Designed miniproteins, single chains. Designs and how they scored, part 63

Each design is a single chain, and the fold is of that chain. pLDDT is the mean over its residues in the fold that is shown.

## One batch from the design tools (miniprotein)

Design m2187
Fold by ESMFold2-Fast:
Structure m2187 (fold): chain A 74 residues (1-74)
Amino acid sequence: GVQKYLDGQIALAKRTKDQKTVDMVNKAKAANSIQMFIDQIIDDYRAQGTPQSVLDNIYKKMTAAANVASSTPA
């Protein structure tokens, strides 16, 4: 489910000491929305000057991974 996926993202971010991603995931958990998490990541990459075509590719990959995680029996 959504919460299980987001918990996995927090665990990964903590392993890499990425506090920014931890904060993004916590906001997404409060909203119960994987989309909020994805939007925050895309906005961060856009702010860094990442081209729109690359942002579209990242969005597609993250959305596909999230859909697999939410549809697979845990």
Scores: mean pLDDT 75

Design m2188
Fold by ESMFold2-Fast:
Structure m2188 (fold): chain A 80 residues (1-80)
Amino acid sequence: MSERERIERALRELERRGLIPEESFVDPATGERVLGARELRELIAAGRLTLAEFRRIVRLLASIRPDVRDLLDALWARLS
């Protein structure tokens, strides 16, 4: 499976489970901009998102969503 296919599958899983917001937002605690599903789909379609970048985004999402961290960790393991 290609890197792109792996990212696309992982994003679909996040969307299906409601683990990622559709729209991007700024985390008020850190000032970090958190990319939503819409922008991630656009970056994937444009060929502008690497697996390493996607992993960083998922890690950031896990840090602000402790309620679903276990589900995000399981998805992260499948990206390896």
Scores: mean pLDDT 74

Design m2189
Fold by ESMFold2-Fast:
Structure m2189 (fold): chain A 89 residues (1-89)
Amino acid sequence: DKEYEEEVKKLEEEVKEIEKEVKENEEDPEKLRELAEKALEIAKRAGEIAEKSSPEIAKKAAEVIKRALAVASEAEEKALKAEEKKKKE
């Protein structure tokens, strides 16, 4: 139980780092796609914890999932816009 709580805290910090990197790499579609994939991996792991943990920790994991999915969506959207700029058609 405490082990899952510590892991959720680490995943939350990883999401914060990805959010910052997405803002720093708005013009790099390859990097943005890597960041989106990383965020999806975090969401998947948080989902596994939510299924196996106490309801209290599951709620915290659900917040991490929501945030990670939002960041993945934002990174993917920015990657598409950056690719359109490069293709210039």
Scores: mean pLDDT 83

Design m2190
Fold by ESMFold2-Fast:
Structure m2190 (fold): chain A 89 residues (1-89)
Amino acid sequence: SAVLEELEAEARELEPRVKEVAEIIANNEEVQEELRPWVEERAPEGRALRKEYEEHEGADPEKEAEVRRRAFELQVEALKKAEEAIKKA
């Protein structure tokens, strides 16, 4: 699937930023506290996306691609929120 290949390529380009951000968060309690409200608010959406992925994996390629795109968009939002929190600290 071209869509899944593009999503995988985009995710791979984010890996260095995700690793740097994760390391900073792990070593900074102030950043963790700044992110907590957003994480708690988005946790239900993350769980719903995981459930949808499990229901459509291998059964419907179009639905799988849509769920993976939404999950990627949530990951990008999370990365931006983390970067904003780090800048404030």
Scores: mean pLDDT 76

Design m2191
Fold by ESMFold2-Fast:
Structure m2191 (fold): chain A 72 residues (1-72)
Amino acid sequence: MTPQEIFDELVRVQKEKGLDEARRKEREYAEKGYFSNELARKILIEDITGLELAKKLNASPEVIKQLEEAAK
């Protein structure tokens, strides 16, 4: 999985199930060797909104648009 795909999933989980479940998924990906982006981890731990997380990771424009629509 790309860092963007991992972040998209963590952002989705955070919004749908809350921060604790997102952190569980983060640990799961880290253990499997997929989640090595320390910046993404730092941003998630600091409880930044899904839109802010996506922007800082340089997620695809489509993901950013979906999160902006959800934030309205």
Scores: mean pLDDT 60

Design m2192
Fold by ESMFold2-Fast:
Structure m2192 (fold): chain A 60 residues (1-60)
Amino acid sequence: MTDRELAEKAVEAYKNKTLEEMRKIGEELYDEFLKRRRDRGLHKTVEQIEKEAEEIKKKL
């Protein structure tokens, strides 16, 4: 799935949905986004990203 397709799916999913359903869809789309990042060789969790940010701050 492309980033554009993911964005289009989000817009469509938010039509005629309750706040609870919108939240659930948002979580699913976020999980898909993380999967796409891993597929691009970005095998990082939020914790790993935070650790890298801390390392950058220490280096600067």
Scores: mean pLDDT 62

Design m2193
Fold by ESMFold2-Fast:
Structure m2193 (fold): chain A 113 residues (1-113)
Amino acid sequence: GSSLPVLVEGKGRPLFLVILGSDEFIEEAEKKLREYFKGKKAKRTIYLIPLPVSTPPETFVPWLYLGAEFVILAEPEALDVAERIKQLAEKYGVNAVVTTSLEETLKILEKYL
């Protein structure tokens, strides 16, 4: 189906957490994120979007129409793709932040807890 996996439940407009990298990077980051948010509630619903580095930035256009915010956790080798997604989001008036570490990602997300 087309349903996005929920990382943590909240209210109002969703936030999309994109994990962009190799399968191993995505799996490790998702595991640590789900462990961190276990038993927590958030101010906004956070959806988890695992993406291979080969994913076209235009794949995000449907979520941009919803006016959602994006946090992109990118493997260093995927930074060029992450920056293109950020530029596309900005064209739609949507805030997007690129991070390269789980620690930076969690610091951004904790403001929604």
Scores: mean pLDDT 79

Design m2194
Fold by ESMFold2-Fast:
Structure m2194 (fold): chain A 76 residues (1-76)
Amino acid sequence: MPSEEEARAAVEAARENLERAREALEAGDLQKAILLIVAAKILASVARLGGLEEEAEEILREADELLEQVDKKLAE
């Protein structure tokens, strides 16, 4: 199981990846956006395993919102 320190670091890294994913979406770099969103979801799983379930759930919701934006861009 990840340590509490590792879980906190994973939350921080996941949020950074979601921010970068949003920037990639705005730039039209859909492949980069998808990779960053997937990385954020993996980090959220690490955070959940380390006991940060609420923070992990928040990150997963934001990631799903960004995936909906990717789907809209792919339809263009």
Scores: mean pLDDT 84

Design m2195
Fold by ESMFold2-Fast:
Structure m2195 (fold): chain A 62 residues (1-62)
Amino acid sequence: SRGQAVLEQRYAELRRALEQVNAPEEKFEEIDRLVAEGAPLRELIERAWEILQETLKEKMAG
């Protein structure tokens, strides 16, 4: 559906952002585990957003 495609695009954009900020490998493994467990896209987006914000805050504090 169109709504599903928007969520898929948002998740892909967040994944790219995590790569660009060099998020820790363990955080990617956590997201990949959620994917393997069948977590809904909204949950994946929320978790990826949290990791992105946390990573940016850590890099700004150093």
Scores: mean pLDDT 82

Design m2196
Fold by ESMFold2-Fast:
Structure m2196 (fold): chain A 78 residues (1-78)
Amino acid sequence: SEELERLRELTTRLAEEMIAAGVERPEAIVLATRHALAELGYSREQILKAGEKVKELVEKDPNTSVEEAAEVAYEAAK
């Protein structure tokens, strides 16, 4: 999916920027995912739902990749 590819790219870029700014990696992934969804035009309800799923994912596995987080967010936001 072109939309999923764009979400992965944007989430990765934003997460890297947040980590460079001093945000802890798991928190950066959650924040970057929410911001990426907002930039791509997802509703507040979709962003909150997807953000909660990503938060659960990174809390369970702190080594979760940005790509996995973006895929989980994309599926949850449908």
Scores: mean pLDDT 88

Design m2197
Fold by ESMFold2-Fast:
Structure m2197 (fold): chain A 62 residues (1-62)
Amino acid sequence: SDENRQRAREIQRELQRMLDDGVPASEIRAWADRRIAEEEDPGVRDALRTYTAHVLAELERR
């Protein structure tokens, strides 16, 4: 749904902000894990897992 897609985009933007602001990987993981656990839609949950993995991989490259 458009609502589910918008919610996923908002969370992706928040993860990107954390990465750009230099938030530690452990804090990003903890935040993302909690947010994913709160998500009811399986499609959005899977997208959030993927976004989180990409953000953490990018942090490891920096």
Scores: mean pLDDT 82

Design m2198
Fold by ESMFold2-Fast:
Structure m2198 (fold): chain A 67 residues (1-67)
Amino acid sequence: EEELRKAVEDAEKAYRQAKLDYANLIGKGEYLKEQGKVEEADSYIAQGQANYDAAKARYEELKKELE
């Protein structure tokens, strides 16, 4: 369980980082859209969303294991 608790902590940190990175990518995407680079903006936002979703799912899975 101690190893599982550490895994949950690491997953929570990764989730928080992915959330912050996603917010930053949204901001970069809006900037790129203002420059007319819509396709590049959409690519960055989609990548951030995928990373955020993966990190969230991993964190939630590990939390259930800890119970």
Scores: mean pLDDT 82

Design m2199
Fold by ESMFold2-Fast:
Structure m2199 (fold): chain A 78 residues (1-78)
Amino acid sequence: SQQQILQQLEQAKKAAEAGDLDTAIEHLQQAIRLMSADPSTPKEALEQTVKALQAASRGDTKKALEQLDKAIEILKES
């Protein structure tokens, strides 16, 4: 559900804000799995979530948070 996806993204954001990128990556991976299983997910939300995962994997906390905020915003509008 969209609520479960949002919960995973919010948990990823909280972890990233705390500097815990490993935990953020786990929540981002779970969000991507849920999004990929849900055909109602906007493509743009999935793309931003994938970019957030890539940024977090590089240790780029600022970019990960920017991409997470965009994904959350898109999902809240859907």
Scores: mean pLDDT 87

Design m2200
Fold by ESMFold2-Fast:
Structure m2200 (fold): chain A 80 residues (1-80)
Amino acid sequence: MSFEELLEQFKKLLKENNLELNLDTYSATAALLTPDSHEDEEEVIVGKWLRELALKYDLRLAPEETRGLTVRQFLELLAE
């Protein structure tokens, strides 16, 4: 799957859930660590979607390698 296809899926997720966030600044690492019971619905929605993508594409990164990744950078890794 291309980066452009992943980016369009992310934009669709944001639109369907009435979310506004900047993928260049939003932490993928923080969202991935957010539990389903978290009070921030935005982080829960983004975190679930990113975890589902990681499972689908068998993305295995050490915790250190995920630190400081933005959503854009995470999607770029999946597009390789």
Scores: mean pLDDT 73

Design m2201
Fold by ESMFold2-Fast:
Structure m2201 (fold): chain A 65 residues (1-65)
Amino acid sequence: DDILREASVYTFGIHAIIMGFEIKSIEGDELIVSVKEETDELRKEAERLKKLAKKAGIKLKVEVV
């Protein structure tokens, strides 16, 4: 399950970058991403990523800088 969790964290990281987020840190099952300004689309995508992360057992934090 560790390898599946790592793959999931990596996948979420890629999605975050594509959606305009920056990866702030990755520590085990915790992924922290940031964005300078929260647009309606970024907010909607952040909510989707949080729901998917919860199902995958990943702790996703989204910060507005």
Scores: mean pLDDT 72

Design m2202
Fold by ESMFold2-Fast:
Structure m2202 (fold): chain A 101 residues (1-101)
Amino acid sequence: EFTVRADITLPFKKKMSKEEVEKAVNRAAEKVGFTLKDGKWVYEDEDYRLTVSASETELRAEIEAKDLPSLYAGLDKLRAFVEALKEEGIELGGGVMVLHQ
């Protein structure tokens, strides 16, 4: 059972077209080992689940984790995804995280 959840919003530094965002997100997600489930990109293991989605203006991520160390592992996976997005030409600004326990 996942007992810790973090919701993270990361704004894009510039506005891009919906098609450019979707193309970049799909490529970045495949590079870092995410799987497409019901229109969302998901990475999951025994310790956490990371779900990512994007609009024209921001990236949204949800991390569900069994404990705080597992949450940090999920945040590291999100960092890998953000770096892959940067390689695809999408730069993200400062994020806001809301933690639920």
Scores: mean pLDDT 83

Design m2203
Fold by ESMFold2-Fast:
Structure m2203 (fold): chain A 96 residues (1-96)
Amino acid sequence: SEEETYYKVGKVLGKYSAGFFEPFYKQGAGLKFIRDFLKSLKPSDFSEELIREIAKEAGVSEETVRKILDDVIAGNEKAIEYVAKGIYDELKKRFG
């Protein structure tokens, strides 16, 4: 499903951003913090290399990753919700 694809991309993003989120997660930051962070992102925050790596690990096309990131940056609530859940679950696995 679309939700599962958003979630998978979110888990991979959580892996790449784990070091950034670790101090906030350990201070009790949750889904609201992650959602607000996602809303602050710009296209320039994603290199072509990062998009390729996300696509490979999530098992989707680079075009799919770009569309999901564009949806997140545009404030698409469904994309933000499921990507944030993926990030949070990855952080919980690593630090919870």
Scores: mean pLDDT 86

Design m2204
Fold by ESMFold2-Fast:
Parts: sequence; structure tokens; C-alpha cells
Structure m2204 (fold): chain A 95 residues (1-95)
Amino acid sequence: SSSQLTQAQNRVYLLYTRGRDLSRKGLSYANLLNDEESVKKIKEKYDEFQKQVDKAVDLILNNAPLSEIQKQIDEVEKLLDEIEKLYKEVEEKLK
């Protein structure tokens, strides 16, 4: 339905914004720590995240079945959880 599609669009936007903001902040923290390994991990995970977000956007724009859009959103959410974990690891090192 159009309402379910609008909900999916809003969800992708919120996930994207959160992942972008956490990755930027995490990279800032990792750079302050001179933690090159964390910088690399955050950059690589954000690149994966961006690709899955782009795929979700493409599915929505191409009017793909809602089931396929939802599966792609689930993949984006999984990558966001991994970004949040990386962010927390570098945040804890600053304490």
C-alpha cells in the first residue's frame, strides 16, 4: 500500500541518517585515539551500509514488492547495529 511504502521510505531515511551520524562521530573519536584499525573498520562498515541503503532506495523507486523492500531494510538495520557496536567501542576508549 502507499502508506506502507511511505513508512518504508521514512524508515530508510532514519536508518541512513543515524548510520551516517554515528559513523562520522565514530571516525572523529577513532582519529583522536590514533586508532587506525577502528578508522578502517568504521570506513569499511559505512561503505557496506551505504551500498545497502542505496539498494533499499532503488527498490522503493522501482516499486519493488514490499516483502523485498522489507528484507533490504532488515539488512540495513543489521549493518546499523554493527556501526553502533563500532561506535560504542571507540566511545568507551575515550573514557
Scores: mean pLDDT 90

Design m2205
Fold by ESMFold2-Fast:
Structure m2205 (fold): chain A 97 residues (1-97)
Amino acid sequence: KKKEEEEFEKIKKEAEKNKDYLVQLHRTSREIKEAEDRINELRKELETARKNGAPDDVIAELEKEIQEAETRLKELQSKHDALVNERKAIEEARKAA
């Protein structure tokens, strides 16, 4: 028979891991949304600049900022996917045991 103390410690550790996961998931989701909004803002600025015949250096700077923002979004999406995949792997390992 499992001792009640061992069972309580397992529940406690599981709750702590779930809390950390949810905090990180929420933060990453918010950062992704902010990055997506920034990219949309920059793309609108780029379209307006092109339509108004802005200098090539202004166009190039906006394109650079979009590229940097898209790189950040990709990194945030990879972090989010890693968190989701880690959680899924833990859940599947639990079912297999």
Scores: mean pLDDT 79

Design m2206
Fold by ESMFold2-Fast:
Structure m2206 (fold): chain A 77 residues (1-77)
Amino acid sequence: SLDEEHARLLDGNGDGTVSYEEFATGLKGILPDISDEEIEKLFKEADTNGDGTLSLEEYEKALVKVSEEYIRREKES
């Protein structure tokens, strides 16, 4: 089955929160070589409340950091 939830999340029409699984799936789409340990670290750093989910604002901040890492890896290559 196609994952319509992932598409809606990318369009900003989700439920207003981002789970670890959704975050990990999104990051692997941007950084195919990212490790599960790096994903967990980024999620923990973005999750300011420690409740195991990200708000859309926290998710946007995490995406900015991921974009910075992507640019860094591309520039190093």
Scores: mean pLDDT 67

Design m2207
Fold by ESMFold2-Fast:
Structure m2207 (fold): chain A 73 residues (1-73)
Amino acid sequence: DKIVELLEKAGNAKSREELDKVQAELSKTIAEESKRLSAQMSADEQERYYLPYLPRLEEAMKKARERKAEFAA
């Protein structure tokens, strides 16, 4: 949920500076979540857990990529 919110913020960023800040927070949040999940779940279980959410995450990531490309162009 927090990861999705951050991804949406990244896609809605108005400048590269804002994007950079959001990316830093995203990396931190992902690292923390991975650490906590790894303590309770195996990598295999994590993959199965994310399977149903993959399409939604992929779409959000695509939006973020497009935004990045737009800033680079």
Scores: mean pLDDT 71

Design m2208
Fold by ESMFold2-Fast:
Formats: sequence, structure tokens, C-alpha cells
Structure m2208 (fold): chain A 105 residues (1-105)
Amino acid sequence: QVVLPKEVRDELLSEIEERLSKLSQSDLATLLSLLEGISQSTAQRILKNMNEEQLQSLIGGLAQRILSLSAAELRELARQARERGHQKVADLLLWQARRHEAAAA
């Protein structure tokens, strides 16, 4: 992948983190399940046991993971999120896929 300047990368991560912070716990569990290849129930259990500091750390990690994915990978994960009934997760992943495609143009 393209090596981005630190300031550009930090701005992109901040925008993803802002959108992730607006997701429900159920949506975050679905995203974690899809990104880590763990079950929905395992992801929900992890999130329920997190304090605010741990949740912010997780959001940062998820943002970094999402930023590292290709547009094709993001679109496939968005399809899976939509099939699970998590439209807000699908919308976030599609938004990032479009940003990736725009940067490549």
C-alpha cells in the first residue's frame, strides 16, 4: 500500500474513529467479528467486559485495521455486515472503500 505522510494518516484514522464511535455496541461487535474472524457472541462478550479506556483503544485498533484494507476487502465485509442486518457497519465500510478508490484515481 501507499506510504502516507503521518499527518494524512492521522487525519484518516481520526475520521474513521469518529464514525466508529457513533456505532452501537451490537454494530461494533459485528465489525470486530468480521475483521478478526471470531463469532458474533465472542465479540459481544469482549465488548461487554470493556471499560471506556479499553473501548477507545479498540476503536483505534479497528480504525487502523479498516485503513489497511483494500476497497475490494471493504466492499466484501460491507456485504457480510448487511447480510447480518448491520446497515450502519456496511455504510461505514462502503464510505471508506469509496475514499480508498478516490485516493487511487
Scores: mean pLDDT 83

Design m2209
Fold by ESMFold2-Fast:
Structure m2209 (fold): chain A 61 residues (1-61)
Amino acid sequence: MEELYEAVKKAVLDALKAGKSITQAIEEAVRVFRELVPEPTEEDLIALVKAINDAIKEYEA
């Protein structure tokens, strides 16, 4: 769970810092998520959404 959260959060932050749009950052996060968890559980999906939201908030702070 923690490794998934950190990997997704990093993907969003890296994309945003590279000048990509929020939509592109989310697409990159979903790509990383699918590579790590091909068959996601409810907990994995919650971690994905939380990581994306936390990364966007951190970038815009």
Scores: mean pLDDT 81

Design m2210
Fold by ESMFold2-Fast:
Structure m2210 (fold): chain A 99 residues (1-99)
Amino acid sequence: SEAEEERARQLLELLAQLNGEPIDHNASLLETQAEAQRLLLEWAARLRRLSPAEQRAALATLLAALSKHPEIKEEVVEMLLDLLSPEQQAALRELLAGE
């Protein structure tokens, strides 16, 4: 659907900006969803190499970006909780409680 395509595009654009990667506007819905998932996994993997303070800053930056896209925020937060360590999950939950 157009709403699914728009949500997938918004997620891809957000994650591409956070990772500093270019966006392909000619991709199919499935390709857009697959690329967004790849970028999310890459972002989560990079997070593991950061100090606790840098991890919190990166999570805060992501949540600030997601606040501009409320239609995808809940889905992305749920996906992140599945990918994050228990310590990172606690930091994410504290940041969400502070909103």
Scores: mean pLDDT 75

Design m2211
Fold by ESMFold2-Fast:
Structure m2211 (fold): chain A 94 residues (1-94)
Amino acid sequence: IEEAIERAVNASPEELEKALEELRKALEPVLPEERIENIVEGLRYAAEIREENPKLAEAIKLSALGEVYRALGDMEKARELYEKAKELAEEALK
C-alpha cells in the first residue's frame, strides 16, 4: 500500500490514472469506498502540484498514509503522520 501511494504521488500526468487505479485496488481490502475516493482525489492533487509545491504534495501523501495506518489499527503511527502532514502543509502555504 505504501508503495502504491508513493507511485501515485510521483506519477507523471501520463501515468497518473494507472497509478491511481492500482492504488484503488490496493486499498479495497483495507478501507471503505468513500475513504478510498478521498485518498485517490487527494493524491491526484498531490501529483499535479508535486513540482510546484513538493512540501504540500508530501503533506498530502503523509495524510493518506495516516488514514491507512488508522484503518490498520496503528493509531499512534496515524497521529504522528497527521501531525507531520500538518507541519509540512503549514510550511508549504507560507
Scores: mean pLDDT 79

Design m2212
Fold by ESMFold2-Fast:
Structure m2212 (fold): chain A 94 residues (1-94)
Amino acid sequence: KEELLKRFSELAREAALAMGLDEELLEKLEKEVGDKFKATVIAILMTTAGLPLEEAKKLADKVLEEVKKKSIEELEEDIETLEERLKHYEESKK
């Protein structure tokens, strides 16, 4: 389950960068919160939803709790969906 959470986190970060999120912002948040997935969720919420940092942190904590409660099968399906979406997005830019 921890390896699946790590893979999900990596794909979410790649998706955020593909959507035009600033890599420097992601790296700064990763250092501040100590969790790469939480940092990615915070960056998405700040950039796409316009949430202030403190509100984005609170919502990201809830998202992390929900993701950690997911079964192995649910995480594998989410990973596959993200991989397919990233592949189509990259292919559409060629």
Scores: mean pLDDT 72

Design m2213
Fold by ESMFold2-Fast:
Structure m2213 (fold): chain A 87 residues (1-87)
Amino acid sequence: MLSKEEIIERLEELLEEAKRRDAPPWLIALIEETIKMVKSNIVPSEEALEALEAFVEDYAARERLSPEERAILREVLRLIREWQKLA
């Protein structure tokens, strides 16, 4: 199980990777907002997380994300779920 500090570190690593790959601005913004949320001890509800996952799945299906960008997105969602479990 990841600690809060480990979740933040992994999100910051994903943010740098997304920036290096010139990922879409919305993906960079999603990672930045997720980092702020975790640092502020804001925990998404199950409803909010399900809504985010549904939105991301629908949006990603319409966007031609690279395999690497899709991997970053999946890892961000996984880290949000780990954060929810810790709180």
Scores: mean pLDDT 80

Design m2214
Fold by ESMFold2-Fast:
Structure m2214 (fold): chain A 82 residues (1-82)
Amino acid sequence: MEEEKRRAQAEAELDSILAETHRRVLQAMKEGRLDEAIAALDEGIARLRSLKEQYKDFPELVARADEAIALLEALREHLRAQ
């Protein structure tokens, strides 16, 4: 029961970080502020790494966080190449 609550909280935090990062990146891109978009991705990646460390006891969350980090890193590198 408590482990299920911790898993649900961790997944909610993961989804929140992704939604906020996505919103900030889109806003920065609409404003033509590439540096701001990259900064938002860097902050999102840092928050996901912190989440992964906080919930390292949950391998399923760690795997989801690693996938999310890889996707954000790929987007960051793509934007940096522009």
Scores: mean pLDDT 85

Design m2215
Fold by ESMFold2-Fast:
Structure m2215 (fold): chain A 68 residues (1-68)
Amino acid sequence: DLEKEIERLKKEIERLNASAQQGIDMAKKMNLPEAVEVTKQKADDYINELNKKIEELQKRMEEEKAAS
């Protein structure tokens, strides 16, 4: 089910955002700008990868809908 897979990926992005924000808040409190940058970049890279996968799945769903 493509729709369920898209929802799963969206939840994963939410989880990653929450985890990254927690890490960023901790690093800021400890005055570690390098750790803030690394945490943000790592999260952004992975979220971008998940977003690309969601786009591909959405495109596939529209193609299947058009074929019907």
Scores: mean pLDDT 82

Design m2216
Fold by ESMFold2-Fast:
Structure m2216 (fold): chain A 65 residues (1-65)
Amino acid sequence: SEKLRRAEEVVRRLSRESGATLERPIENNEVVVRVDEMDIATIAATLRAMGEFFELGFSLRVVLA
């Protein structure tokens, strides 16, 4: 699916910007990522990613380690 491929691209960008890691494979239109710390830069990157996922029809769930 092109939507899934684009969502995976957003995950890769979020990982580069915030160190977030995919907690499990993307399924049920849900992206679950884990972050070690919720600093202002991580919050900003997460909010940008959330908007992009929403446009693609995915939800984003963030888990703090």
Scores: mean pLDDT 84

Design m2217
Fold by ESMFold2-Fast:
Structure m2217 (fold): chain A 73 residues (1-73)
Amino acid sequence: MAEELAEELEKRLRERLLELRRLHVEEGVEVGVDEYFELLSEVTGVPVETLRRMAREGTSEEEAAELMRKALE
């Protein structure tokens, strides 16, 4: 069912986000922020332009979590 796919997608997203955080914090690598937004756009269905706008305004974890929740519906 769609719920099973949503759970798997959430797991993959968490792993990806953890890797991106670790690379930024530990290695100081500028991991492809563009790839991050593309991935979120594919999962959430929210346009990349909207995600970039949120980043310009100071994207919050709460807003990112809300977008992911909407995508899983």
Scores: mean pLDDT 58

Design m2218
Fold by ESMFold2-Fast:
Structure m2218 (fold): chain A 80 residues (1-80)
Amino acid sequence: SPLEAELARLREEFDRLVERYKNAKTPQEKEEILKEFERLRDRVNELIARATAEKRWDVDFDAGALLLGVTVFILGLKKE
C-alpha cells in the first residue's frame, strides 16, 4: 500500500532524527534537527489527511500515534 509505505518511511525518518539529536554536539545542530522534526510533523499531518480522505482508518490511527510521538518530542525540545 502506498500509504503504508509512506508511513514506514516517516517512522524511519523519525528514528533517524532521534539518533541525530542524541549525537548532536552543539545548540545549532539541535536547532536544525528541531526544524526537521517540525517538517516531519507537517508531513505526518499530510499523510493523516490523505488516509482520512481514502478511509484508511488503520493508517490514520497509526499515523496519529506517530504524530503524538513527534509532537511530544518537539515540545520537550522547545522547553529545554
Scores: mean pLDDT 85

Design m2219
Fold by ESMFold2-Fast:
Structure m2219 (fold): chain A 94 residues (1-94)
Amino acid sequence: MSLLEIVEEGEKRLLEAIRNGESREKIAEIAEETKKRVLEAAEKEGLPQDVIDHIAIVFDILIQEIKDESASREQLAEAVKGAAKYIKELIEKS
């Protein structure tokens, strides 16, 4: 699976979990797993360390938003879409 395919798969899984009413803990777990897979693939493909670090920060912000009980499910879906789009842009510019 390519790096971009891993990001797209993670986005789909997160959006599905949000839509299905999964717990914040479960959604955060999926985001943590996706982060680990994306960072591992990025390192394997030889992306610059500053790009890898930036991708990690984007995931950390998303995970914090997921754990914020005040955010609506619609706000979480938008956060997931925004994070995935931005991560793909970081990868494509590398």
Scores: mean pLDDT 86

Design m2220
Fold by ESMFold2-Fast:
Structure m2220 (fold): chain A 119 residues (1-119)
Amino acid sequence: MTIQEAVEEEIEKMKKELKPGEAYYSVLVADADGRVVERTELKKFDSLEEAIKAAINDVRELAERYGRTAVGVVVYKDEDGKFHAAVIVANTRGAGPGYAVGELDSPEVAELARKIIEE
């Protein structure tokens, strides 16, 4: 399974189980070919901010531990029943860890993830 396919599956799984105000995240580790070799258990939070903080920290730690690309997937359901998603990427190849906030469904999630990474 490619990392893209795994990210899409995790987002759809989270969407089915989320209630308004809840956030889920999991972290995926990819090999050099972008195939998933590890998945963390699904973690639930009652705060988007706490879920993103936990995901960024776990993505960083897993990327360093495995020497591989790690991808955190966060999905949040707002009070209106709309879904928001963030994809956080850490890559330890080359000179030190690289971080990227990836594909996002909400500007609010993008801004919160950026603030947490910079602080």
Scores: mean pLDDT 71

Design m2221
Fold by ESMFold2-Fast:
Structure m2221 (fold): chain A 65 residues (1-65)
Amino acid sequence: MVDQELLDRETEIALQIIKGVIAEKAGDYEEAARWYEKASQLASDIDPVLAEEFRKKAEEARRKA
């Protein structure tokens, strides 16, 4: 079983993603990029594929900002 710290990190990643999506829908692309970047950083040592996906979303958001 994963320990509580890993579960907490997974929850933090999910929250950053949700905040990014909300910001993006609001047209706040700079803020969306920051949230996606945080999600990518948190995921990088747990799920590299997820980390890369959100790194790309952060880049896209910055391009629109």
Scores: mean pLDDT 80

